# Ledger of designs, part 15: designed miniproteins, single chains

Each design is a single chain, and the fold is of that chain. pLDDT is the mean over its residues in the fold that is shown.

## One batch from the design tools (miniprotein)

Design m495
Fold by ESMFold2-Fast:
Structure m495 (fold): chain A 73 residues (1-73)
Amino acid sequence: SLEELLEELRELMKRFMEIAKKENADPTRVAGLAIEAIGVEFDYYNKLMSDEEIEREIRRLKERIEREIERLK
């Protein structure tokens, strides 16, 4: 469900922030992705995008966050 995908995105973002803190990563990069994630949740709750569009944006963001985590290790 979309609610499960949003929860997965939130948990992944929390992990990314914790890893970034430990690695002293560039905070502007982390903040940028967090703002994009908040924007997707905002659009979902306000029905500004279709469910299919929201699902695609969540998957895209998850892939980007996972790549950033790999770069920090």
Scores: mean pLDDT 84

Design m496
Fold by ESMFold2-Fast:
Structure m496 (fold): chain A 90 residues (1-90)
Amino acid sequence: MIEELAQRAIELANKIKEVEPEFKDIADSIIRLVEQALKAAKEGNRLEADIFLTLAIIAATVASKYSKNPEAAKLAQELADVLHRLSEAI
């Protein structure tokens, strides 16, 4: 479940970059935060993992609100929902 949610989050972030290239940097940052959260979780650092996922959720939520492309906004909202589920799973 954790690996599947993380993979889904990365896939959604990559789709956002394809639909709205202006969000490439924020999407790349979300991918890095997810990877850092997984590493921290595997090392037993739950607090650090939760911090990284919280930052990723904030970034995805902001992207959803400020996207000028409705498809990108929808993908960013789905990404935020997946990241919330990932945070609850670790």
Scores: mean pLDDT 88

Design m497
Fold by ESMFold2-Fast:
Structure m497 (fold): chain A 103 residues (1-103)
Amino acid sequence: MIEKIIKLLEEISERFKKKYEEEKDPESKGYLENQRKTFESMKKTIEEMKKKGVPIKIVIDNMKGLASSLRKLSEMYEATHPEVSKVLKEAAERIEKLIEEIE
């Protein structure tokens, strides 16, 4: 179960990396790179939680927090950086769907 969360964070991080490489706007690149680092940091945190035997509920609560933050960022960037907004929204929706499957 935690392994599915780790794999999803890897896939989202790779998606943001690919979008960063395709992006030409320097400001949008900065936002994409900052979020990629956030996903890598969250993955390391969840891998550590798995090693320590932390209850799945705590992992799920952390992922719910991440999805909520991504939704807020997507809304903030919708008018100014629509391509960044779109990939943030896609990431939030993927996390929310996985949480629904786990709960």
Scores: mean pLDDT 87

Design m498
Fold by ESMFold2-Fast:
Structure m498 (fold): chain A 80 residues (1-80)
Amino acid sequence: GEDLQQVQARIAALSQTILDAARRDFPGRDAVIAAAQAQIDALLAQLRAVFGDTPDVRALQAAVDAARAEAARILAERAA
């Protein structure tokens, strides 16, 4: 399996995909965001299953939550 650093890098890349998609207007944007969110959720669930709810996993969850909140803010601002 992947080491923790590889999974962290993948989650960071997916979080960036959500932010980049939120900043752009294109057909299928919502589907791209939803797919990236589903992949992040699966990776976080895998980390918790393997390592437990460690401080590193909690910090990663907090970073993901912050990225999702920022994406939601960008989408709301663009809809106004």
Scores: mean pLDDT 81

Design m499
Fold by ESMFold2-Fast:
Structure m499 (fold): chain A 61 residues (1-61)
Amino acid sequence: LSKTLAGKLGVTQEAVNLALQELGLDPNKPISSQRFDVPALLMRLSELVKADPAKYKLPAP
């Protein structure tokens, strides 16, 4: 599950799931069991946060 990755990157699980789906990956499978393009994932997450930070960025403490 994308929970740990979402927390470390300061983005919502929804954003990670969307980025993974757009890259053709299964968000329900462990990330460690899937080989994926990390730079592409990070770039897409950055784009989602820039487009709608209120929806895709984790709120500040």
Scores: mean pLDDT 69

Design m500
Fold by ESMFold2-Fast:
Order: sequence, then C-alpha cells, then structure tokens
Structure m500 (fold): chain A 75 residues (1-75)
Amino acid sequence: MRAELLARAAAAPDPRERAELIGLAHQPLVQIVNKALEEPSREAAHATIEELAKEEGLSPAEVEALKRAVDAALA
C-alpha cells in the first residue's frame, strides 16, 4: 500500500493530490515511531519497529532510518 501511494503521488499531475498521497504514505511510519516510543527500552523499541515494518513491507534501509529516528528522540 505505501509503495502504491508513493507511485500514485509520482504520477499525479495535481500538486494538492500529490501532497495528500505523500501524507497518507507517511502515516504508517509515524504510527510505527509512536508505538516504538511507548516501549520501556531502546532494544524493545527497535524490536517493535522491526515487527511493524514487516507488516508495512518496508525495506531494510527504511527500518534502519526509523531506528535512527527513535534513537534521536530517546537521546
């Protein structure tokens, strides 16, 4: 779904529709980060990211980017 939303955004000639589709594509990532930040430890937060990222079909590079974002927020 996320990859499909980004592909639709790239093909959309209307800037407003493009922005809306990009926003929708980013919502699962925001939810994953928020769930990870609820965990009591950095290790547990990383495990939550890995689990939820599999459900969204995220690449290893995207998973590492989310882990870095959580680490920065917890620092």
Scores: mean pLDDT 73

Design m501
Fold by ESMFold2-Fast:
Structure m501 (fold): chain A 90 residues (1-90)
Amino acid sequence: AEEEALKILGELLERVREPALKYEEALKNKDYEKAIEELEKIKKLAEEAKEEISKLLEEAPELAEKILKTLEEDIKLIEEEIKKLKEKLE
């Protein structure tokens, strides 16, 4: 369960690297539409990781609940940032 959780989180960190770099570049260029697109990709990857970690709730409930809470908080922060960027386009 711990090794499986670390694998899921490691794959998430690797997969978000490119969208995160593109998001930072888009912000520097004031390309808010592209910044939103890249954040939506990061959000989807975090949601996929959340689903995979949820499968570990039966074997390692305490570990899985802690990771799920962190992922839910991260997803909420991403959603708030997307909302702020959308307001800049209006």
Scores: mean pLDDT 86

Design m502
Fold by ESMFold2-Fast:
Structure m502 (fold): chain A 58 residues (1-58)
Amino acid sequence: GHGDAAGAAASARGGADPESARRAGEYNDQGNVEKAQEAAEEGGGPKAGEASRRAGLA
């Protein structure tokens, strides 16, 4: 998928930490969706991770 789209989705959440969004995008690029969700949870919660996953896979 497009990691940049997933990262943008996490950032657009507005509730996620920018560093968490960055790490989520990085993990998503690696194909580690679980770790991407964990990073998103640290800043914005599980919904941020789900948004990133859906955007990246779409």
Scores: mean pLDDT 57

Design m503
Fold by ESMFold2-Fast:
Structure m503 (fold): chain A 80 residues (1-80)
Amino acid sequence: MPAETEELRLRRRALQAVAEAAAEMRRAGVEDEDEALRRIADRLGLDEERKEEFIARLRAAKSAEESAELLVEEVRRREA
């Protein structure tokens, strides 16, 4: 079976949460970017205070790679 590092495992989990949130938002007809980011944070199970901080960090990200790192970091924090 393909070997995965802990970092790759966390990244896949973060991407899965994003994909699930995106599918749910599509069904709900959500097109607002801020609401989309909030749905992703909700899918990750963040509290309201943490959601606002996380959304602000995602909005400040300058690249898709930077956004992915933020998602992986949040998943790691939740599992700690």
Scores: mean pLDDT 67

Design m504
Fold by ESMFold2-Fast:
Structure m504 (fold): chain A 81 residues (1-81)
Amino acid sequence: MAPVLVALAEARRLSEQVPDEKLREEINKAIDKAEQAVRAGNTEEALKYLDEARKLAEQVSDPELREQILKTLDIARELLS
């Protein structure tokens, strides 16, 4: 199992807890695109969508949930670098 895909799956599980439906959908779309890019071997696109997901996650109002999502996305980014 690719460690980066595990980190992305965990980030997506955490983002399902975001109460703002529109923000949750946008974060999930960015994570899904990052996952698809990883599976396709497109590291540049994966990093682009991870950066997008991270910027969206910064808007999460719950500080604990926000920190958990950001840390998990940062782990995925580190695994791609």
Scores: mean pLDDT 87

Design m505
Fold by ESMFold2-Fast:
Structure m505 (fold): chain A 70 residues (1-70)
Amino acid sequence: SVEEVKKVKEEIYELLEELEELASKEQLDALREQLIAVNDEAEKAGLSTLEQLKLAKEVLEAELARLRAA
């Protein structure tokens, strides 16, 4: 739904803000390239906008967890 899309986008923005505080420019650049690749594959697989956003959120959460564990 439109409301679910909005909620996931807000969660993604919050994750990006946390990542910008913890990650180096090089790590952010690498993450951006990873997100582009993941989104390209998701689009080729025919995933919905909501499914694509959820996948992007999972990638961001995994990177944030990795940086916090280091």
Scores: mean pLDDT 84

Design m506
Fold by ESMFold2-Fast:
Structure m506 (fold): chain A 66 residues (1-66)
Amino acid sequence: TIGVGALTTAMREKLKASDEQAVKAQMLALMRGDSLTDEQAIDVLKESGFSEEEAKKAVEYAKSLG
């Protein structure tokens, strides 16, 4: 189960950051902190205003560099 605090933090950071790398780093932290599945991480990013393609790329990047 993902923490509501972590979701809220990710959404706020997305609103502030135009930097793709900063957003991907935040997503990686969420995946590790809350034990999110790939599908859950994509859903969180989509709820934060990402497109499905952007969300998938962020998840793939996090897995590649984690």
Scores: mean pLDDT 60

Design m507
Fold by ESMFold2-Fast:
Structure m507 (fold): chain A 63 residues (1-63)
Amino acid sequence: SMMEEARKKAEKAAALYAERLEALTGQPATAEVEVVDDEHVRIRLVAGELVQETVVPASSITT
């Protein structure tokens, strides 16, 4: 389904973002992806004491 494809793309994007976040902060970073609906995913980013959550359209994920 499109939702499953979006989730897989989001997971790849999250992994790349976590790697970049580690390079920028110098701290271990993690990224979690949660499907909100068929067209949106939530990405949670953690680096040390910094926590950010954002909801992005699945169509905006280009991996």
Scores: mean pLDDT 74

Design m508
Fold by ESMFold2-Fast:
Structure m508 (fold): chain A 76 residues (1-76)
Amino acid sequence: SPEQQAEADRLIEKARQYAKEGNYKEAADYFVKAAELEPDPNRKAGLYHLAAVYYEDAGDTEKAKELREKASKIEA
């Protein structure tokens, strides 16, 4: 819905702000929240890929791998 898209966009903006501050775990957490609300499968997969990059930067390699696998299943 338009409301879900607007909320996803708000969460993406917050995630980008955390990333700019070097708060990579919080950035990744907010990209995951945005992905969960994203109605478009391609954008959803992209948000999971982006969250995975930031979890990896934060040192959480296991969570990064999990999110890449989740994105891959959406893209299949």
Scores: mean pLDDT 88

Design m509
Fold by ESMFold2-Fast:
Structure m509 (fold): chain A 80 residues (1-80)
Amino acid sequence: MREAVLAGVLRVALETVSGGVASRFMRALEEELSRRPDTPEAMRAAVDRAVDAVRDLMSPEQAEAIRRRSHAVIAAVAAA
């Protein structure tokens, strides 16, 4: 589950923001995930914290798009 979520979320980030911002977001996400259980609920919380950590590097619309699309990736992977 975690590997499929990380792959999908990386794609979302790369489609939404620059590679540099996507890299910083993914680093923040991996740090947040290291402190949480391997559940869909914890992964959604980790995404929200990672978006907040890099919010100054993106528009509010980009932040909401990453958050929403990443939550959709988590839901799809959890349903499989």
Scores: mean pLDDT 85

Design m510
Fold by ESMFold2-Fast:
Structure m510 (fold): chain A 64 residues (1-64)
Amino acid sequence: NAMDERFERLKELAYQVLLEKGLPEEEARRVSDAIARAAMDHGLTEEQVRKTAERVAEVLLEKR
């Protein structure tokens, strides 16, 4: 299913970016799922997903 494949690809992309930015694995999994769902809902590109994950990681790490 092309939509399921795209969701998993976007989720994995977001997950890797969040880990690279220093989020713990457990939180990176939850946040990447949320980003991928939003990306599917709003038709975001892979580039937009990467930028979103970078920004989300910045905000979450700043609050800690």
Scores: mean pLDDT 84

Design m511
Fold by ESMFold2-Fast:
Structure m511 (fold): chain A 100 residues (1-100)
Amino acid sequence: DAALLARVAPGAIRVAEEGRVLELTLDQQRAVSLLTVLSIQIGRKVLNDPNATVEEALRAFKALPLEERTKLVEELLASFSEEERERLLREARRLEELLA
């Protein structure tokens, strides 16, 4: 669900920013990549700037309250296929266990 993705995304971004992605399984690396892209898209939307840098977008995303992040993640997930959502949610659950 959107709440899981919104909760896990900041931890995934931190792993990517710290260059620790290679410590993860391939499935977890894919989940980190997808969550990072999702976070960038939300950050750019919040900033109302499609050309905002990755750093600016991720900072904007991380500054959002969890409730607002959940709402924006839910909006973006509406553009995903059911199969894509199920795969992302499965990978995010595994990643949440790692980041706990």
Scores: mean pLDDT 80

Design m512
Fold by ESMFold2-Fast:
Structure m512 (fold): chain A 90 residues (1-90)
Amino acid sequence: AEDRELAERVLEALREALLAAGVPEELAERLAELLRRINEAHAAGDDATAAALAAEARPLVERAFAEAPGARERLRAALAALAAEAEAAA
């Protein structure tokens, strides 16, 4: 299954989009790491850990979008581009 590699590409694209929008590197890296851990917890069936990590990530996501208003739009564009790439590769 290529799902793990696709998830890693999504996480990298999200991190790059945050950085491009002007989100501080430390915050972008922390968000990417939390998203990675959430995905790993879901893959392991550890819903409690995934929920706790998601709760931790929520205020950081809100802070990132508040500090870099373009971050939300860049994230949507990055996800759309990755989805189009995945569709073209299929």
Scores: mean pLDDT 75

Design m513
Fold by ESMFold2-Fast:
Structure m513 (fold): chain A 86 residues (1-86)
Amino acid sequence: MMKKITLVIEGSGKKYTVEGENDEELLENVKKALKDYYIEELGLSEEEAERLIEKMEPYLKKLVESSKDGETLNIEKAIVKLVTEE
């Protein structure tokens, strides 16, 4: 069954609607949305964006697995800031 969620990037007010037939596909679409945000809004390279997403993956997996259809997931500012400042 398709699961659709809204991803909110804290501090920027940006929202991304992502969907997937299962948690694995949904996780990949969440990673794509974050990659687009880092490249287009923050001006990072594709390699830099992918590296940040790799560091976030354990947290993103937990968020996706606990999510329900129609849910809004907030990416915690502390996690994003720690990943981007490291």
Scores: mean pLDDT 72

Design m514
Fold by ESMFold2-Fast:
Parts: structure tokens; C-alpha cells; sequence
Structure m514 (fold): chain A 107 residues (1-107)
């Protein structure tokens, strides 16, 4: 499906955004306010990619996983400590791997 191909391209973009976000958080482990600024810049781009992926899939399991990813993303944005941001990012990344597996099974 053309939609599956587009979803995979968006998932790859999302994985790249997460890699860059993780790098910047690790550079600022002692500065939770700086981590909040970084998250504020990345979260809108990641939300847009999730909305685009959701629009391309009719699979109910994929939609449920994306819903869980949106919750983890809100936890990143609202994290009061660097560790809370990293924990939420790790949950998001685990869910992303599950979505990638489901989309690959649909291809």
C-alpha cells in the first residue's frame, strides 16, 4: 500500500527526531530548564509526525499505540526532571519500535 510506504517514511523521520532529542538531553543532564526548552522545540514536530502516521493507518492496534505515544510525548513536555524526560523518551521509543513492527507486518 502507498499509505504503508508513506507511514514507514514518517516513522524513519520520527526515529531521527528522537535520536537528536536524546542527544541534546544527554548534553544537558544537569540543566532541567534547558531540557524543557529543547522538548518545547521538538514536541510539536514529533506530534505532527504522529498525526500524519495516524492518518495513514486504519489498523486499530497502530492507532492505540500512537495514542500511547502521544501520552508519553506529553510526559516529555511536562517532565520536571531530566530523568523523568528520559524515562518518558524511553517509553516513547519502545512504542515506536512496536508501531514499526506492526507497519512492517501490514506491508
Amino acid sequence: SENVKKAKEKLDQLELELTVLRHYIYENLDDPEKVKEIAKDFVPRIKKLLDEIESLSTDPEVKELIGQMKKALDEIENAETTQEALDALNRFESLLLEVKKKIDELA
Scores: mean pLDDT 87

Design m515
Fold by ESMFold2-Fast:
Structure m515 (fold): chain A 74 residues (1-74)
Amino acid sequence: SPVTEAFRLLTDPSASTDEVVEAIERAVREAVRNKEFELARLILEAGIQHARDRGDRESLERLEALRREVEELA
């Protein structure tokens, strides 16, 4: 599932931040389609923390923007 893939990449130290962000975005879109907004928020929080830990400002900004969009839909 997109959620399983996102968490796999979050725990893979060899994964690029781009791969992680793409997996998070895919997982969030799937959760939103299923109206699982709390799950979408939890996935986003994990991705945001990962981007912060790695110092990837561009990925952090993208995920924070997506988080705001999801909060407006809920």
Scores: mean pLDDT 83

Design m516
Fold by ESMFold2-Fast:
Structure m516 (fold): chain A 79 residues (1-79)
Amino acid sequence: SEEEIESILEELQKLVEEMKANPGDRKKRLEIQGKIDVLLQKLRELHPDDVEVYEKALEIIPDNVAVQMRLRRARAAAA
């Protein structure tokens, strides 16, 4: 649902901001990265070919290679 997508994207934003707030805590940053990975996997499973969803995710986490690759594949599937 649209509400579920928005919820996942909001959680991604919170986790990215929390990671930026903890630059010196390597253990905490690894835990946050794990949470980000779980949310991205959930998004992929629920919306595998939704280009708009992955474009929004990439705006939140632009350096994430998995999201970049998933967006490329989603665009190819939509073409």
Scores: mean pLDDT 79

Design m517
Fold by ESMFold2-Fast:
Structure m517 (fold): chain A 93 residues (1-93)
Amino acid sequence: PTFPVPQETRLKFAELREEAEKKGWSELEMAEKALKEGDLLTAHTFYDGYLAQNHDPITRLEESIARGKELGVDPAAIAELERRLALLRELAA
């Protein structure tokens, strides 16, 4: 069953989405901002939008990290990929 969303929350999501579009922010960037602000409902809503456009992003990042480590890619670049993976896992929880 779908979680019941209050009308006020629905209007807030619509306004935030329009603001993100005007600023050129992605769904993932809006989800990260909401997560940092402790707004879990908004964070999960934008993450769902990101998943609709990006198939298996966690698996793809895990594969990229493994391949990068195998090839001896710069540790700083690997650390940035691991940071993104941790963010995606947090949003998925």
Scores: mean pLDDT 70

Design m518
Fold by ESMFold2-Fast:
Structure m518 (fold): chain A 119 residues (1-119)
Amino acid sequence: IDEAARRFVRALRQGNPEEAAKALKELEKIDTEKFMRLVAGPFLLLIHTGDLETIIKTLKEVQKLLPDSELAHILLGIALMFAKKYEEAVKVFEEGLKQNPDSERLKELLLTAKKLAEL
């Protein structure tokens, strides 16, 4: 699992959506909460230190490859929020909730993105 998390972050850094999607699919076998604990820190560090445009472009391709993935919608939406593209983040979280209507995390992120879009 540490290997899959490292492969995912590396694939995002390299702009490789196919490898990122494969790693994310492997990580989805673990609880979303466990995934977030393993990946959130490295992902946030990548957002702050990496090329945010490449990360967003790669995550948009990952979402197309995995349209029903809760994690793909969460990660893309968070990256868009860091880019201050709040309206786009709202749409991503809304789409994620249509596919995962019981996702507490997506509901919380959607509310946050809506509040930021209104500012």
Scores: mean pLDDT 82

Design m519
Fold by ESMFold2-Fast:
Structure m519 (fold): chain A 70 residues (1-70)
Amino acid sequence: ARELLERTVEVGAKLENASEEEVAEAREEVAKATPTPAQLFTAEALTAAAELEDEEEALAHLRAAQAAAA
């Protein structure tokens, strides 16, 4: 479960060209936090969307997943 959030952080960091320190901070927050069902659903949708390699499709998929999780 938490590993899914960690993968989402990695994918987000690559998309945003985040620094290694920012990635490390995000990972520590994920490790300390207890993932909510909504966060797990969003992380899974984000990871699946990233596999599509199409940013517009990824964003559309993410928005649909967030709407369903809310």
Scores: mean pLDDT 59

Design m520
Fold by ESMFold2-Fast:
Structure m520 (fold): chain A 61 residues (1-61)
Amino acid sequence: DAERLEKAARALGVSRATVSQKLIDGTFSEEEKKVIAEALGITVQQVDDIIAARRKLAEEK
């Protein structure tokens, strides 16, 4: 989890905290999702699933 956040942060050129906040807010653009997908070796659909899961978890606590 932390390692994936670090890889995504490096790929986007932002801090880990910024990536974590964007995951919760669901504010990634389609281009940013593609960059994350390539950096993590997953599909854009899997990135969308991670965002949805993070937002749901944050809402549910």
Scores: mean pLDDT 75

Design m521
Fold by ESMFold2-Fast:
Structure m521 (fold): chain A 107 residues (1-107)
Amino acid sequence: LLEEAEKLIEEAEEIVKDLEKNGFDEKKAKKLAELVKKTGELIAKTIENGGDIQKATELAQRLGEVAARGLRVLRKSPGSEKAVKELEKAVEESAKKIKEAVEKALA
């Protein structure tokens, strides 16, 4: 599960790098939000299932960095307001799920 999460983060990093170099693309921005949401769910599920909390936390931090880079590019792009909101929502939902999973695991 963490191996799958890592692969999705690598895909998200590739999309962010593309957006940083080539500018805003609505389809790529939507895919980035989808990857952030799915990756966050996999990290949270791994923690809830008694997986490696240290590795899960490292991947969560890496996911946060990728999402922050994506938001930075989108916020500077005209016409990206909907994509920004979608990515912000994906980040907030992922962060909440991971936080709740960690709190339960450390209880």
Scores: mean pLDDT 84

Design m522
Fold by ESMFold2-Fast:
Structure m522 (fold): chain A 94 residues (1-94)
Amino acid sequence: SMEREKLYREMGKLLLELYSNPLENAEEKLLRLAELAEELGWLEAARAFRKAAEDPSSLSDEEERVMAEAIREVLEFMGYTELLEELAELSERL
């Protein structure tokens, strides 16, 4: 749907900005990602994004997985293949 595509585009832009400048307004961007995820009905992902905005170290393995899956779906929809590959490599290094 056009509405879903609009939400994905807004999320994709925020994810690109976080990739380019990971610490610049990270809390505000994560809170906006939570709002957009909630509008998509991704309630668990929205909670994970809000929790990450408050304290990234407080996330459980399950919450990190849910957040990563939401990010991956948005990036795949947007065709950000290069960013997907870089994020996967970064996750393996951490």
Scores: mean pLDDT 80

Design m523
Fold by ESMFold2-Fast:
Structure m523 (fold): chain A 83 residues (1-83)
Amino acid sequence: DEEEKLNARLEELANTKYKDEVQKFQKELDELVKKYLEAKKAGDQKTAEEYEKKIKEKFEEWLKWIAEKAGIDVELLYRQRRE
């Protein structure tokens, strides 16, 4: 599972000199997910869709950062997930 491999890599980075950056990303993503779930529970589809988009954008930003720091090709990772 590629997501399990990505999570393992993020955990590895969290225990290195990138610990603060990983923690900051996780905190920001958790806050967006909480707001998404609250909007979904309230039946506010418009707000839920807005936070879903923000979650996707933040995740893509983080994948790009991982690629730059770890030398991972993000386009190759996305291609493998789609197959």
Scores: mean pLDDT 71

Design m524
Fold by ESMFold2-Fast:
Structure m524 (fold): chain A 103 residues (1-103)
Amino acid sequence: SEAERLREEAERLAETTTAEELLERAEKIARENKDGATLAVVTALRGSMAGKTEEGRAAAEELAEAQAEALEKNASEASREARELIEKALLIARLERERARKA
């Protein structure tokens, strides 16, 4: 499935990159392509992940997922790439939290 593919790719990427680095890449793509909707999602996520409560991060993740789904209509290839990076960043963030709990 698509979700399984993204999860496996995110697990592989988590060995060499962070959620923050993927969000930085998504922001650059959105900015270069003047995709204000994707840029707003990435900017809100990055701000919410920086030292916020677990509840605040969960709310930001849910909002980002809903907004990413809304971006599917008429999305350019670049917008789709930025959205996929956001999805992978969210998966990596979850993996980072799971690893921290075991440390």
Scores: mean pLDDT 70

Design m525
Fold by ESMFold2-Fast:
Structure m525 (fold): chain A 100 residues (1-100)
Amino acid sequence: ELDERMLKHAEELYEKLETPVLKQFAKRYLEDLKKGIEYIEKGDISKGIGYSVTALLNLSLLYEVDKLLPKEWIESRPATESAFGEAIDELIRKWAEERK
């Protein structure tokens, strides 16, 4: 029952995501939640809770971030994790260069 509720909640958060790149990240956390449920069913409660709680927390954070992003980002941003990662890395690098 709890496992079904956790999975349903995570799937609902995933379906509500509008930004394609965040939806790709969320898919990984859905897989981590399924691994957490599998660990719980096998009796490894510590690992099961760790995977499940981390996955749900990250999914909730992605959902909140998605609501704060400009609609232009949703429409124009490539639906690739690599492109998102490159954009973040570029921002970090520029920030570091300005501190030179």
Scores: mean pLDDT 70

Design m526
Fold by ESMFold2-Fast:
Structure m526 (fold): chain A 72 residues (1-72)
Amino acid sequence: MDVTHQIGLALRAMGLQIDAERDDRLSAAEKAQINALMQQAIQAALNGDIDKAEQLLEQAEKMYQQLRKKAD
């Protein structure tokens, strides 16, 4: 079975977390919210809960895009 997808989701979540932490336009509270969602997504992916990991990652990506648009 393709464990590459599970690992890919975890790495993608970690990447988004790092990008958000480095984004000087985001407040500390906004960075903390994205970090919390990404940690949950990583845990879900590592536990093999692919559907939950994808949902959490999608939520965090959407939140980050909205926050970036607000900060611009």
Scores: mean pLDDT 78

Design m527
Fold by ESMFold2-Fast:
Structure m527 (fold): chain A 55 residues (1-55)
Amino acid sequence: SPLDAQVAALDAERDARIAWIRGDPSMSPEEQAQAIAALDAQTDRLKAQLRERAA
């Protein structure tokens, strides 16, 4: 479905961004963990918004 495609695109973007964060030598492990947690929260929020629009 179009919704499934949009959710998959958000997951793919999140995964790419996580890889980028983990590969950043300027970030401490604690900063990487915080950035990933914030990204996961943002992705979950966007998925919820997409599902609300589809209802």
Scores: mean pLDDT 86

Design m528
Fold by ESMFold2-Fast:
Structure m528 (fold): chain A 66 residues (1-66)
Amino acid sequence: MSDKKKKLKELKDTLDKMKEGLKKYEKDQDVLDRRIQALEQGYAFAVGKILGEPIDVIKERIAKLS
């Protein structure tokens, strides 16, 4: 349980840092939005895998981000 919580926090911190980097350097709003969406989809997949969620639940969360 503790190890999963730590991995989730590290993923969230990495996601937030990547988003902040994109916002700082990417001036095209459409490109920025697409790159952030891709990062959020990857994060949702990784979270679902760490939590051992059913593949259908992971797919639903990714679809909501599309």
Scores: mean pLDDT 76

Design m529
Fold by ESMFold2-Fast:
Structure m529 (fold): chain A 67 residues (1-67)
Amino acid sequence: ATDDIEKLNQAVEAAKNGNPALAYKIIADLIQDKSSVPNQKIGEILEAINTGQYDKAQSIIDELANE
């Protein structure tokens, strides 16, 4: 679980720093590798990143980290 949360945080940070290709790669790998994070939540994080809602993406990640 911790590794998946760290990867999601890395994806948000990559997108914030102007590297959306790296963010998408990290998220795609999590979806394909049967991450402990539900695909629905990964999709919500991806949508928030794509719409520039980084605070929303971080909020979803923080909720997952507290599970």
Scores: mean pLDDT 76

